# Designed miniproteins, single chains: the designs that were tried, part 29

Each design is a single chain, and the fold is of that chain. pLDDT is the mean over its residues in the fold that is shown.

## One batch from the design tools (miniprotein)

Design m984
Fold by ESMFold2-Fast:
Order: sequence, then structure tokens, then C-alpha cells
Structure m984 (fold): chain A 99 residues (1-99)
Amino acid sequence: GAILAQAGAAEQQGKLDEAIKLYEEAAEADPDDPEVYIKLGEVYVKAGDIKKAEEAYEKALEIAGKDNPWVYEKLAEGYESAGDKKKAEEYRKKALELA
């Protein structure tokens, strides 16, 4: 939607606080969309707030189901983007095991 597009644009411009606010607004508009929480996690990883990233990812897993390989693949992409290759590999293996 428009809010997700605006959040993505803010993230690409390095406006991480603005991107977080926009993703939080998107989560309020559609609280059952796991993709919004994945995006929040990705932005928190880029901002260096790993604890908040893990909280957002856990919310995405709760909504999508902990046996959903798609969520683990998105977690792997997020950690890889942030430079955490070890966690990215761990979540990718988990996604493959669940596929």
C-alpha cells in the first residue's frame, strides 16, 4: 500500500526513524500482516537495534506461523543485509528444513 511504499522510500534514503514510524502506522492499519513486522525488523537491524529487530521478527512468526519457511527466508535476507552472515545462514537453513 501507499504507507509501505513511503516507508520503503524513507529506508532507502537512510531516514530510519521515519521508516520505523511509517512501518508502525502500516502495522496499526493491518495488524495481521507479517510482512510489515519483517520490514520493521529489517529497519531495526539497519539502525543497530537488534533487540527490537528480534521482537518484530517474533511478532511476524507469531502471525505467519513458526513453521512458515517464507518468514525464515525474510529473516535471513534481513540479517544478511545488516552484515550478520552467521544469523543469515542459520535462518536460511531453518527455511530449507521447513520447505
Scores: mean pLDDT 79

Design m985
Fold by ESMFold2-Fast:
Structure m985 (fold): chain A 73 residues (1-73)
Amino acid sequence: SQEAEEARARFEAVAREATLVAAEVSEKLGQEVEDKAVRLHIEAESSADRLAAYRAAEREMERLLAEVKALKA
């Protein structure tokens, strides 16, 4: 559905930002965040409810982004 594609795009955007901010803290942390984003994407694509899965993935990446920004501050 279009809503699922929009949710995927929002998830991808926050995942990219979280990965970039994490990489500024350390290369290892950047890789860990990227690996998590890949796992969340695979789980969402395999889900019976892709929209709900991508919304949950977006929220998880938003939380991780806030945690990484706090480490950098």
Scores: mean pLDDT 87

Design m986
Fold by ESMFold2-Fast:
Structure m986 (fold): chain A 73 residues (1-73)
Amino acid sequence: MATVEQLQDALGLSKEQAESLREAFETGDLSKVKGLTPEQVEKLRELAEKKGIDPLGFLAQLAASGKLEEVVK
């Protein structure tokens, strides 16, 4: 499970923004996201589901590969 710190590092988000993204993924409520558009959050969620992994885990994988910015552009 990705931590708030992993989301901050991956997306360059503040602590509040990283917490809001984590909450959105855990609750499925995309309206709670700060720092990302609803379209970017939905795209990340769908890609994670297609790969059969947790959305937060997918964010960590993209960050490790340096491709997170390519996905959210």
Scores: mean pLDDT 64

Design m987
Fold by ESMFold2-Fast:
Parts: structure tokens; sequence; C-alpha cells
Structure m987 (fold): chain A 93 residues (1-93)
């Protein structure tokens, strides 16, 4: 998960997206997985607003995988990630 988030950070050209991905990585290292998923969702929104829809979709995929792994597929957090993906009209799975 950390390696995937670091890779997406390097691929981002948007400063706000990079900053939010850095915060998500920090939260994963602190084992604040709920906060990490929320920061990944915000990073995906920043990427979407910057016009990088492919990056936004990849970031939401990482957020969903983390939510499922730590909280379960039917968790409120996993459902929230899917709802945000639908709002952005992105496929999150």
Amino acid sequence: MIEEAERLKKESKNEETKKLLEEAIKKIKEKDYEGAVEELVEAAKAAFEAGDYALAQLILGVAYDLAVKEFGEDSELAKKVLEEARKLKLEAL
C-alpha cells in the first residue's frame, strides 16, 4: 500500500494531489488507516479537479483496497469510497 501510494505521488503533476498523497502515506505509517483512506479520497478529488481522471481512478482504487483490507468490504468506509467514485463518475474497483 505505501509503495503504491508513493508511486502515484511520483506520477502526479499536481502539487495539491502530491501533498494529500504524502499525508495519506504518513497516516498509513502511523496505522491511522481510516484517516489514510479519507486523505486518499481527497487526493483523488484533487487529481480529478486537475483533469487527471486516470490518476484519480487509481488513487480511489488504492483507497478502496485499503478500506476493504483493514475494515472489510461491507464497511461504511469502503462504501464511502465507492460513493465518492460514483460522484466523480469513476470506476473505483
Scores: mean pLDDT 81

Design m988
Fold by ESMFold2-Fast:
Structure m988 (fold): chain A 68 residues (1-68)
Amino acid sequence: NESLATRAVLELAKIKDEAAIPALVDLAYKHSSPSVQTAAAIALSEIENVLNAAQKAKLKQLVQEAKA
């Protein structure tokens, strides 16, 4: 369900929790729906805009692990 996945992406972005990043990366990279991938990419971009330096470092670490 595209709508449900997109909503989950937006909710994860709002909580600003580093635990949300692996799920967002998974949705942006592995999900078969282009609209879900786009929503996840937008959410990651928005999260980066609102994160502090320490939170950005955690985001980068989790993204590297997800890509491995």
Scores: mean pLDDT 70

Design m989
Fold by ESMFold2-Fast:
Structure m989 (fold): chain A 65 residues (1-65)
Amino acid sequence: MSLEEALIKAGYSEEEARELTRRAEETRERLKGKTAAELTPEEIEEDIETAMLLMILGVENVERS
């Protein structure tokens, strides 16, 4: 399912899920095609935030008993 669906399942509202999904996609596009040497520390942090968000949403078994 989409990132939005996963966010809603994780407890975010539909509006919050949509905004977070858009921000994650925008961050991915901004960093797309750049090498690690070309990234600023701030851009690296943005990519890490996006990756962590996707990991949290991708591990259904971790949040379910």
Scores: mean pLDDT 62

Design m990
Fold by ESMFold2-Fast:
Structure m990 (fold): chain A 81 residues (1-81)
Amino acid sequence: SLQKQLEKTREQLEKAAAESGLSPEQVAALRAQTRAAYDADPEALAQRLDAMYASPDPKTRALARLQALVVREQEIEAALA
């Protein structure tokens, strides 16, 4: 069910946030910025995330994964509304 997918996505997001080395304030800011970017232009955000995944920097790739999980949460929430 979408509800169970949302719960699993939120668990993955919390784990990724904890493993990111970011402070709770930095995680909250990243989540807000990612959600706003998705609402403004989801295709532009997808292109940005693809570029980040191509980065040789593992920290940049980790941030891309965290942002992708935020997008997944937002998409599931929209599907449930």
Scores: mean pLDDT 85

Design m991
Fold by ESMFold2-Fast:
Structure m991 (fold): chain A 84 residues (1-84)
Amino acid sequence: EEARGDAIVARGEAELDALSDEFYRLYKEDPEKAEKVLQEIREQGEKDPENRATLEALVDGIYRRTKERLEADEAASKAQQAAA
């Protein structure tokens, strides 16, 4: 049971990485479309209560990873400027 849960989490992590990359690109290109996609994922969770928690975690994971990437990019830019 725990091993199956770990496999689902690991699979979710890999999907989060891929979706986070795609969302990051989409957010830069069209933030309105990015928000719409996240809204659709939340609505899909409402249709499937068994997957609701997983989809909510997915949306939160996408935001968290996107924010971490943006903060890392900003820190890297500042470090590069400081290094001349």
Scores: mean pLDDT 69

Design m992
Fold by ESMFold2-Fast:
Structure m992 (fold): chain A 69 residues (1-69)
Amino acid sequence: MKVFKPGEIALVEFEKEPTVGALVTKNGKIVGGVVSTKGNLADVQLIVEMKEGDEVEADGIKGKIVGLA
């Protein structure tokens, strides 16, 4: 299982396209921010350690970490 360190950019698949600059949260805590999007896929710069398959949310939109950006 791939582990992402703080400062790395993770690829996240959201249910809808999030806004660039949106805060990304997990269980109400900020875990990163959206730096770019391509449809429902977003590059998220992490500020905490995360794992592939972790569920996240941005702007009320659910997403999942699918790999490295």
Scores: mean pLDDT 85

Design m993
Fold by ESMFold2-Fast:
Structure m993 (fold): chain A 94 residues (1-94)
Amino acid sequence: DKEKAIEEAKKEMERLAETLARAGVRPSDVEAVRGTGEKAIEAIKNGDVVEASKYSVALGILVTAATLDLPEDARREVLEEYRKFMKALDEAVK
């Protein structure tokens, strides 16, 4: 179910954003990650796989940049949630 996959991707995106906020990432950086994730999901919803791929790359860069100042444990938790979101996004493309 594509609708169920889209809903799961939205849930994983919120978990990633919440994890970044709890780790002490700046609100503006958390919103940049959230906004980029929402655009990736919207592109998939519209069948634009190329646009979704561009936002996925941008999201990876933003998450990497946001974690540079985090302690190892917090960074590991963020990267795990990022991995879950990317997996949910990939399932939604199918």
Scores: mean pLDDT 86

Design m994
Fold by ESMFold2-Fast:
Structure m994 (fold): chain A 81 residues (1-81)
Amino acid sequence: MKEELEKEKEELLERIKELKEEAEKIEDEELKEEVLKQLEAIEEFFKRYFEDLLKNNPELAKKTLEYAKKILEEIEEKIKK
């Protein structure tokens, strides 16, 4: 499980990088700023805190990954509009 969740984290970070590239193309400056701030916040959390969370509470780490994936899906929908 821990190894699987670490792989999911890496996949999430790659997806964030891709969404940041797409967000740079957004013509609506307010939406662009909002999306980039959200992506940066999620990226920072997973780079700085996720490993400790995974070590101390794997169940919460799994739920946090699922929640982050849902947020990224919502961001992707906003970018496609």
Scores: mean pLDDT 82

Design m995
Fold by ESMFold2-Fast:
Structure m995 (fold): chain A 61 residues (1-61)
Amino acid sequence: AEPSAEETERNAKIVRLTRRFIDAKSEEELAQVEAEARKLGFTDDEIAALRQSAENLRALG
């Protein structure tokens, strides 16, 4: 099925947050991205998954 406009916007937010986690160079910057994700309505589990994905991508170079 084709993604809805709402799903497209949610996916855009996920991509943006993942990129910001990749770009974060300190625990303080990571905490700021986590706070922004919570403000956008993401759960702690979703935030942890995004952070883990970003760390995996960062490790690959």
Scores: mean pLDDT 78

Design m996
Fold by ESMFold2-Fast:
Structure m996 (fold): chain A 87 residues (1-87)
Amino acid sequence: GAVEKLREILRQIKEDIEELREIKRESGGKPTKQQILEAIGRVLRAIGDILDAEALIKKYGATPERMELYAEIKKAYKELVELFKSL
């Protein structure tokens, strides 16, 4: 269902956050070209995930549970972008 797909999107963005945290830990503030490319790829995928979440809300309707998940997805995306900027 739409709720399950939104939860999957949230999980995927949270996985991307953890991978960027790992890059930040391993790089000591000096990421390699490969680490930068990996981080860029994860941010681009998260943009796609946001668009998919918006499409799900538009298609299935804005219930309170779906809007709460969408808000959590947007918060996770903002955290991912700020983490990327901090690399």
Scores: mean pLDDT 89

Design m997
Fold by ESMFold2-Fast:
Structure m997 (fold): chain A 95 residues (1-95)
Amino acid sequence: MEEESQKLLEEARKHRKEANAAVQAGDLDTAAEHYEKAGESVARALELMGRTDDAKAVRDLYQKAAEAVRQGNLTEAAKYSTAAELLVVGSLLDA
């Protein structure tokens, strides 16, 4: 992969991990911020790889996860963040 795309994917993984840790700690605002940053980083990586439709879908899913977390709906947040992760993996396997 290109160095920029790889770096953005690594940043997205870090933000997703920090979001999950913040959820476990009950810090929902911090969790939402990290989900938003994960979505932006991975969407940019996918755009650089020419996966524009997947980038849009992933950004939308992480935005929904962040919104669900802010509402205290942790089950919906987990579903959206998991769907985003599976989409990223699927997109990378097709590349």
Scores: mean pLDDT 84

Design m998
Fold by ESMFold2-Fast:
Structure m998 (fold): chain A 97 residues (1-97)
Amino acid sequence: SHMEERRRLLEESRKRDYVRWVAEKLRFIGDLIDKEIAIRKELKAQGKDTVENYIEAVRKLEEEILKQLEDAGYPQELIDEVKRSFEKIIELIKKEA
């Protein structure tokens, strides 16, 4: 049946789109974690590994990334998601204090 084949193809397409979306989100989160680890490493090397200095460095990274996204014309919904991700990182830093 043409209807059954069409339904199967649409369902498979939706599953592929969902997997791509999840993979992109995981890559983005991984990149943010790697950058946070690099900031901690640099601050330790400088003898400036305080909670306040980590938060300040993370906020500077946030400003840089948000500017890049705005300059590239990314939608506000994505920019807001990035802001939420940085807030989660800052809350984790505060909890370690």
Scores: mean pLDDT 73

Design m999
Fold by ESMFold2-Fast:
Structure m999 (fold): chain A 57 residues (1-57)
Amino acid sequence: ALAARERAAAEAREAFPEVEAFVDANGEIVVVGEGNLPVARVEEAQRYARRLEEELL
């Protein structure tokens, strides 16, 4: 599970270079946008990471 989340976070970051994606201290995928990045773009990256995590499980 953790390895799949780490990979999903890394892949999301590659697909969406304007966002930061990582696994936090609790083992959860976190996606954050830089300052003026649209909320819709951050949500798209979050959705991508979640879908990829499911595929890699």
Scores: mean pLDDT 75

Design m1000
Fold by ESMFold2-Fast:
Structure m1000 (fold): chain A 89 residues (1-89)
Amino acid sequence: MERRIEALRRLARLAYRRVREGRPPVTVREAAEALGLSQRGLAELLGIPQSLLGAFLRQLEGLARLAVESGKFSEEEFVEAVVRGHLGL
């Protein structure tokens, strides 16, 4: 559980920063490399099929875009919100 939560924090932070900086969305390869994992390892850690990693990252980018564009969420507030969502809180 702890490793999955830390991975979610890192991915959420990366997505938020990419949107804030006006940079392209994070690719599956970049996400795996940022965490020191293979794409399969990342999928297993997140508990999703490897084929859904791209969809997962696109959804995360969409949430980050809403957070950044609304001006209501700092980077840390967004990261906390993603973790709370995963925990059902």
Scores: mean pLDDT 83

Design m1001
Fold by ESMFold2-Fast:
Structure m1001 (fold): chain A 62 residues (1-62)
Amino acid sequence: LEPGAVARAIEDFEAKSPEELSLEKGELVIINEVVGDEWVRVYSSTKEKTGLVPKSYLEQVS
């Protein structure tokens, strides 16, 4: 996963804190930055918001 790339959620993810972003399987997001070993900050155009998602839940598609 690299900043500026598009990624797809490979599974549903439910946010557990205000900093996290819930995703539905198949949802596309833009990678803003990689945060440590396990997290990425993404932007969802469908939800018009930014949040943290585990890297293991995302697959880069572009």
Scores: mean pLDDT 80

Design m1002
Fold by ESMFold2-Fast:
Structure m1002 (fold): chain A 117 residues (1-117)
Amino acid sequence: GRPLTVNEDELIAQLQRERGRPERASLDELLEHIERFIREALAAGDEPIVVFRTDDRATAEEVAARMAAAGIRVAVLTAPAAASPEQSAALGQQVAQAVSANAGQPVLIVLLEVPAP
């Protein structure tokens, strides 16, 4: 299949448009929307790669657990806040490795942002 990469901002924007509400979507609604997106992409013959960013470890752990329970492969990677070009390149390599390790399967990449030391 064809790789299809989307980030959470795109999925949040789509969910908000579909809801037609001024209220922000809950985490539960967003995760249900991500799962639906993955199922639809797989049905279309695509290999979906979803990127989810958060600065909250508890949110990252909840997202990872819920997606794994739904049969979606999950990789949790640490991203430094205000990453240098070198740190961004290293993170990109880690994302590529996680995608390659799960080739032919839907994968969710969780980027946990950590504060600068």
Scores: mean pLDDT 76

Design m1003
Fold by ESMFold2-Fast:
Structure m1003 (fold): chain A 88 residues (1-88)
Amino acid sequence: MRVRLEVEVERLSPEERLLTGRAEAEDGRRGRAVFRVRTRDGRPYLELLEEEGDPDLVALARSAILEHFLEEHRDVFERVERERLRRG
């Protein structure tokens, strides 16, 4: 079965973004997930705002968003790890 995946990034400010994932199957089923990128104690996190549609397609949309988030924040993770090791 063919599934179409789309990830949309909306920048609200330099520090805040919305990630919207959409998955659509050729049989007409759809799934959507919306996450906000938040910062807590200098660490970026995904905050789930909304999920709608077929559970399998929602899972695919969430996976696409998570992959995008991890790729964008890889350097931040390395910096946090270095600072943690320095401080003990």
Scores: mean pLDDT 73

Design m1004
Fold by ESMFold2-Fast:
Structure m1004 (fold): chain A 70 residues (1-70)
Amino acid sequence: SAGNVAAAEALGALGRELRERGEASEEEVQHIDNAGVALAAGDPALARRYLARLPEDLRARAETILDQHL
């Protein structure tokens, strides 16, 4: 869906920002990237499983993106 693609793009932007600012580990950025790929493929349930591996603060930021687009 268009919402899934928009959410995936926004998650990609978040992952890039976190990496550039040193605000997340490479493993945490990889979970965000994997969630974006799952959303783009039409699997929001899988995306949420990847986001569940994040610490609370990063998970809250990523879930806010899903709430804005889905």
Scores: mean pLDDT 86

Design m1005
Fold by ESMFold2-Fast:
Structure m1005 (fold): chain A 98 residues (1-98)
Amino acid sequence: SSLEEDLELLEELKRRSPEAGEHLDLAEEYRRRAEAEEDEEERERLMLLAQIHQAKAALIAAEAGLDISDEQVARIRAAVAAAEEALAKGLTLRQIVA
């Protein structure tokens, strides 16, 4: 999907699920904090938190009946698991993938 299609999908998710909307609001807050953060490691951590909440919003709305493919759901779940493991271990995604 293009970035434009992904953004339109996220906006649709927010409209259909208040729970997904809360995760989207948290993702935006973490992204804003990352933009203001001067420490590179903390900025990267905040961006990971933003991505986790964005992905969780997509998963919640898929369960609420939006057409998200099984392949997309599996990819999102794997990405969330990897990001949460990285945060728990104090590692970046690059260190896990290397």
Scores: mean pLDDT 72

Design m1006
Fold by ESMFold2-Fast:
Structure m1006 (fold): chain A 91 residues (1-91)
Amino acid sequence: SEYAAFIERVKAELEELGLLDPALVETFERAAAGDEAARRAVAAYLRELARATTSNPTALEAAEIVAEGIASGDLAAALERLRAKREELAK
């Protein structure tokens, strides 16, 4: 599914950056499979990680949109919000 592919890409990016908590690997896999509790846990982790790694308000807002999309399972709504944010920042 598009949602599962999105979660898998987020996991892969975090792993490549050395930002994936090894204890959360199975949680990401369950989230990709549609487990609601796992989706909320992944979203919480992304929010905490963003706050720990950046003070940039635009980056924090983008991270929150991604986290909300993951928690809700509504990828389409999250992508629309990210697109609107990109348009606001376009020169």
Scores: mean pLDDT 81

Design m1007
Fold by ESMFold2-Fast:
Structure m1007 (fold): chain A 75 residues (1-75)
Amino acid sequence: SLEETKKKVEEIFKKMNEEIDKLREARQTLSPEEVERLAKEAYEKLVKDANKISDPEIKKQIIERMKKLVEELLA
């Protein structure tokens, strides 16, 4: 249902924000190489969750948002 899709999207965005916050904290104590590895792992995990969403447009928006946040974090 549409409501179930919305709940899944909200859960993914919540997880995405939590992972980005963890990476920001890790950036203060870990090497740039370790932060990049963790960011890639977080991105891959979130992409797997996004793939559970059947709406291709919503899936695309989630993936693009995750990519942008990771790129901004690593810049």
Scores: mean pLDDT 79

Design m1008
Fold by ESMFold2-Fast:
Structure m1008 (fold): chain A 80 residues (1-80)
Amino acid sequence: FLEEMSEEEIELLKKLYKALDVDGDGTITLEEFLSHISDVVQSNPELNVDKIHKLLLKADFDNDGGVTFEEFQKLLQAVA
């Protein structure tokens, strides 16, 4: 089962996703996302790194280069 996340955590993750989707094609790589989540967590100790890491693993970042925004948003709704 997915870990429960707060509305604040979900909003932060949405903002992070939009910031990473610089080219607007709706896809981000796991490496790029993890790099930025580390910086966000450093600035926001309220965020649970373990929950975020588990969420990303359950999103099943495919070997084709990442997770689409639709897939990510659906996953966030499941943990809200």
Scores: mean pLDDT 62

Design m1009
Fold by ESMFold2-Fast:
Structure m1009 (fold): chain A 69 residues (1-69)
Amino acid sequence: MTLEERIELVKKVLKELLENGVKIDDIMKSIIESLKEEKDKELIEAVIEALRELKMPQEYIDELEALLK
């Protein structure tokens, strides 16, 4: 799976969860917790880009960027 494919998949999943009324805080907490355990840098980068394209709160983007350092 390419970075671009991962970005589109993340965007699709986030949209479906938001459309079903899942709170953004709950979604982001779950994603960040999973990424902290697996430390997949390519997946973290894909999630960051997906959040930027969906215009999500900067606080979540900042927390994910901290995982890349």
Scores: mean pLDDT 79

Design m1010
Fold by ESMFold2-Fast:
Structure m1010 (fold): chain A 78 residues (1-78)
Amino acid sequence: MSSIEKAKKLYNAIVENKDVLPLLQYLYANKDLRALLGAQIMVAQDPELYERFVKANVELSKRPLDEKEIEEAKKLLS
């Protein structure tokens, strides 16, 4: 899956108010900065979506995800 496709999946998960922490952690762990930046640009068009994205990043900074949660996030990208 390309970085832009991952960005769209992250954006859609934020729009649908789903748990984005495993997907967000997976993208950070794999240093997929293009996907992260792409999603940020997409959510920046809507203050509510941008707030959800910021909140998820803050929550992620307070707890690490384990390897199992990262593997489950890979399935969400399939």
Scores: mean pLDDT 76

Design m1011
Fold by ESMFold2-Fast:
Structure m1011 (fold): chain A 64 residues (1-64)
Amino acid sequence: SPEQQAILDNFLAVIRSMKDEGVPEADIRELKDRYLKTLQRRGYPQDFIDELQKRADEVIKQPR
């Protein structure tokens, strides 16, 4: 959905920004985990949450 796409794009942009600013990987992973739990509590589909996690992990693991 357009809403889910916006959530995905915005969250990946936040993660990229944090990584570019040198935020420790552990802190980025904690933020990711907290956000995913928030989306689960708000009733977002598991498939969407799984996709968001996969995309976030790809950004986090990319070399700087």
Scores: mean pLDDT 83

Design m1012
Fold by ESMFold2-Fast:
Structure m1012 (fold): chain A 58 residues (1-58)
Amino acid sequence: GAVAAAPALDPATLDWAEEALRAGEEEAAIVERLQTEFKLPEAYARAIVTAARERLAR
């Protein structure tokens, strides 16, 4: 679903998370990698994964 109050998510990180989900990676692992690879806060990393899942869920 659309998150009207959320900030604009970085398209590169969103695309990366979507690709990881498509590869069958677990959400928790993707959140961890977003924090380590992109140095994102937990809340932002979770928002990216949620948005990527929404894109894949159709």
Scores: mean pLDDT 75

Design m1013
Fold by ESMFold2-Fast:
Structure m1013 (fold): chain A 75 residues (1-75)
Amino acid sequence: LEEKAKKMAEELKKEGVDTILVLPGSAQDLIIKASKEVGLEAIDAPVGTDAVRQLKKELEAQGKKVATLGSFQVY
């Protein structure tokens, strides 16, 4: 749900997160939209767990605070 996605994004922003890697899932578009609405950068996560970990590491090396957020299983 949009409200829940927005609350999660707001909580991550409160914790200092700059960028969210959004895993594939039914809520992916809602999470991306909510993240951008609260002022966070949102990036579609790559396929594969190692690729996700490496991208997070690269973004953190650039000074970003990164969280990985899947479909939050809200259905």
Scores: mean pLDDT 73

Design m1014
Fold by ESMFold2-Fast:
Structure m1014 (fold): chain A 71 residues (1-71)
Amino acid sequence: SVAGLEPDAPVVAVVQATRVTAAGEVEQVASVRRVFDNLDAARAWVARERARLEARYDARVSGGIVPVDSA
């Protein structure tokens, strides 16, 4: 099988901001995703969007990159 995270293979980048409410519920306050044709562009976008969401929301921000076949 071909590795899913090749430098020039299409990937989906996802950044999510989540928080736990006072009631103990998990709330997704933001979710953004974008398709990229290369891994370096996806990584740069994830870094920028994580910083943006961390500045915007009092929430845990996570980012990931997956192959299009897994998205």
Scores: mean pLDDT 77

Design m1015
Fold by ESMFold2-Fast:
Structure m1015 (fold): chain A 81 residues (1-81)
Amino acid sequence: MDLQRLLDTVLSTLDEEHAEAVREIVEEVLNDESLTEEEKEAAVLAIMITAVESKELGLSPEEFRELLRRTVENFKKRLKE
């Protein structure tokens, strides 16, 4: 399945403020020079999974953005140095 198509699908299930938070964190990952292209794709997938799983928690856009950032930080900590 196309990763971009999955991202578009996830974004379509969110309101605009939460969708903007996802786009911001995805942009941060894609601009991270410490990650390989494969690691960037895996991090974006982790962001999408976290966004879908947390949708019903009623988080504010700011709390949601923080959760997504922590997901990326945890992903990076699991990568080999």
Scores: mean pLDDT 79

Design m1016
Fold by ESMFold2-Fast:
Structure m1016 (fold): chain A 63 residues (1-63)
Amino acid sequence: MEEEARKFAEEKAKELLDQGLADKVDEISEVLAEQLTRDFGIPHEEAYKIAKEIVERLVEERK
C-alpha cells in the first residue's frame, strides 16, 4: 500500500511541477495528501508527510 501510494504521489507531483507549480510545494502537498487519504486510506497527517517529502525531493531533483 505505502509503496503504491508513494508511486502515485510521485507521478502526480511530477505532473503538477511540470505545470510550473514548484513554488507551491505546500499547496501541492495538501492536494496530494487529500488524494492519498481518499484513494489509499492513509491518515491525512501521514499522507501529508509522504506528499511533502516526495514533492520536496522532486523539486530538489529539478534544481
Scores: mean pLDDT 76

Design m1017
Fold by ESMFold2-Fast:
Structure m1017 (fold): chain A 77 residues (1-77)
Amino acid sequence: MEIIFEADDGGKFKIYAETPEQLAKAVDGIIEKAKENGVDVEFIYKGKRAKTGEELVKLKPKDGDVVKLITSKPFYL
């Protein structure tokens, strides 16, 4: 499945994952990279907040769905 992530500035990127576990790991990698740059990251999917890959996966995003990426300050992925 492909999940589309859209940043507040309108920037978009895609994560391709075959399993929920792969999606969670990819999302956790983004969070970890942001923390290394002193940035907190949250995800919003259908009005619900997720702060970890596991939390996002529990919201059961589907192929082609868009997830909002919210950052505490400007951050370049």
Scores: mean pLDDT 80

Design m1018
Fold by ESMFold2-Fast:
Structure m1018 (fold): chain A 64 residues (1-64)
Amino acid sequence: MSEEEKKVAELVAYTIRAIGAELEGNYDQAIEDYRKALSIAKELGDDETAEFYEQRIKELEEKK
């Protein structure tokens, strides 16, 4: 598996975890996991996906 494929798998895993935490109302955990996904999206050069995670983190911070 390529390094890019590994990073995509990690991004997906953190995103799934973040969504699960969000559904449970655990916004702190969701924000942490979205921040990890954001870091990976930036490493991949996926600016659109990175912007999506940045917006979602902001929305969750406002719910705390």
Scores: mean pLDDT 83

Design m1019
Fold by ESMFold2-Fast:
Structure m1019 (fold): chain A 75 residues (1-75)
Amino acid sequence: SRRDEVAERLARAATRAGKAMYALGSDPNATDEQIKKALEALELVHRGIELWKQGRLEEADKAVREAEELLKELE
């Protein structure tokens, strides 16, 4: 279902954001801009989960999409 698809994408984005933060935290050359993007992606995932719990699936989908775009820029 759409609800399950959004939940799966949120879980993947959360995992990717956590890995990005771990990698940046271990990199002495990590830039403030990279750290900012990783933090914004984490915040968007958190917001997406809250929207998903409220049944606001269109808004949850938008939040996870924005997080996925930020995470792609870090790769």
Scores: mean pLDDT 87

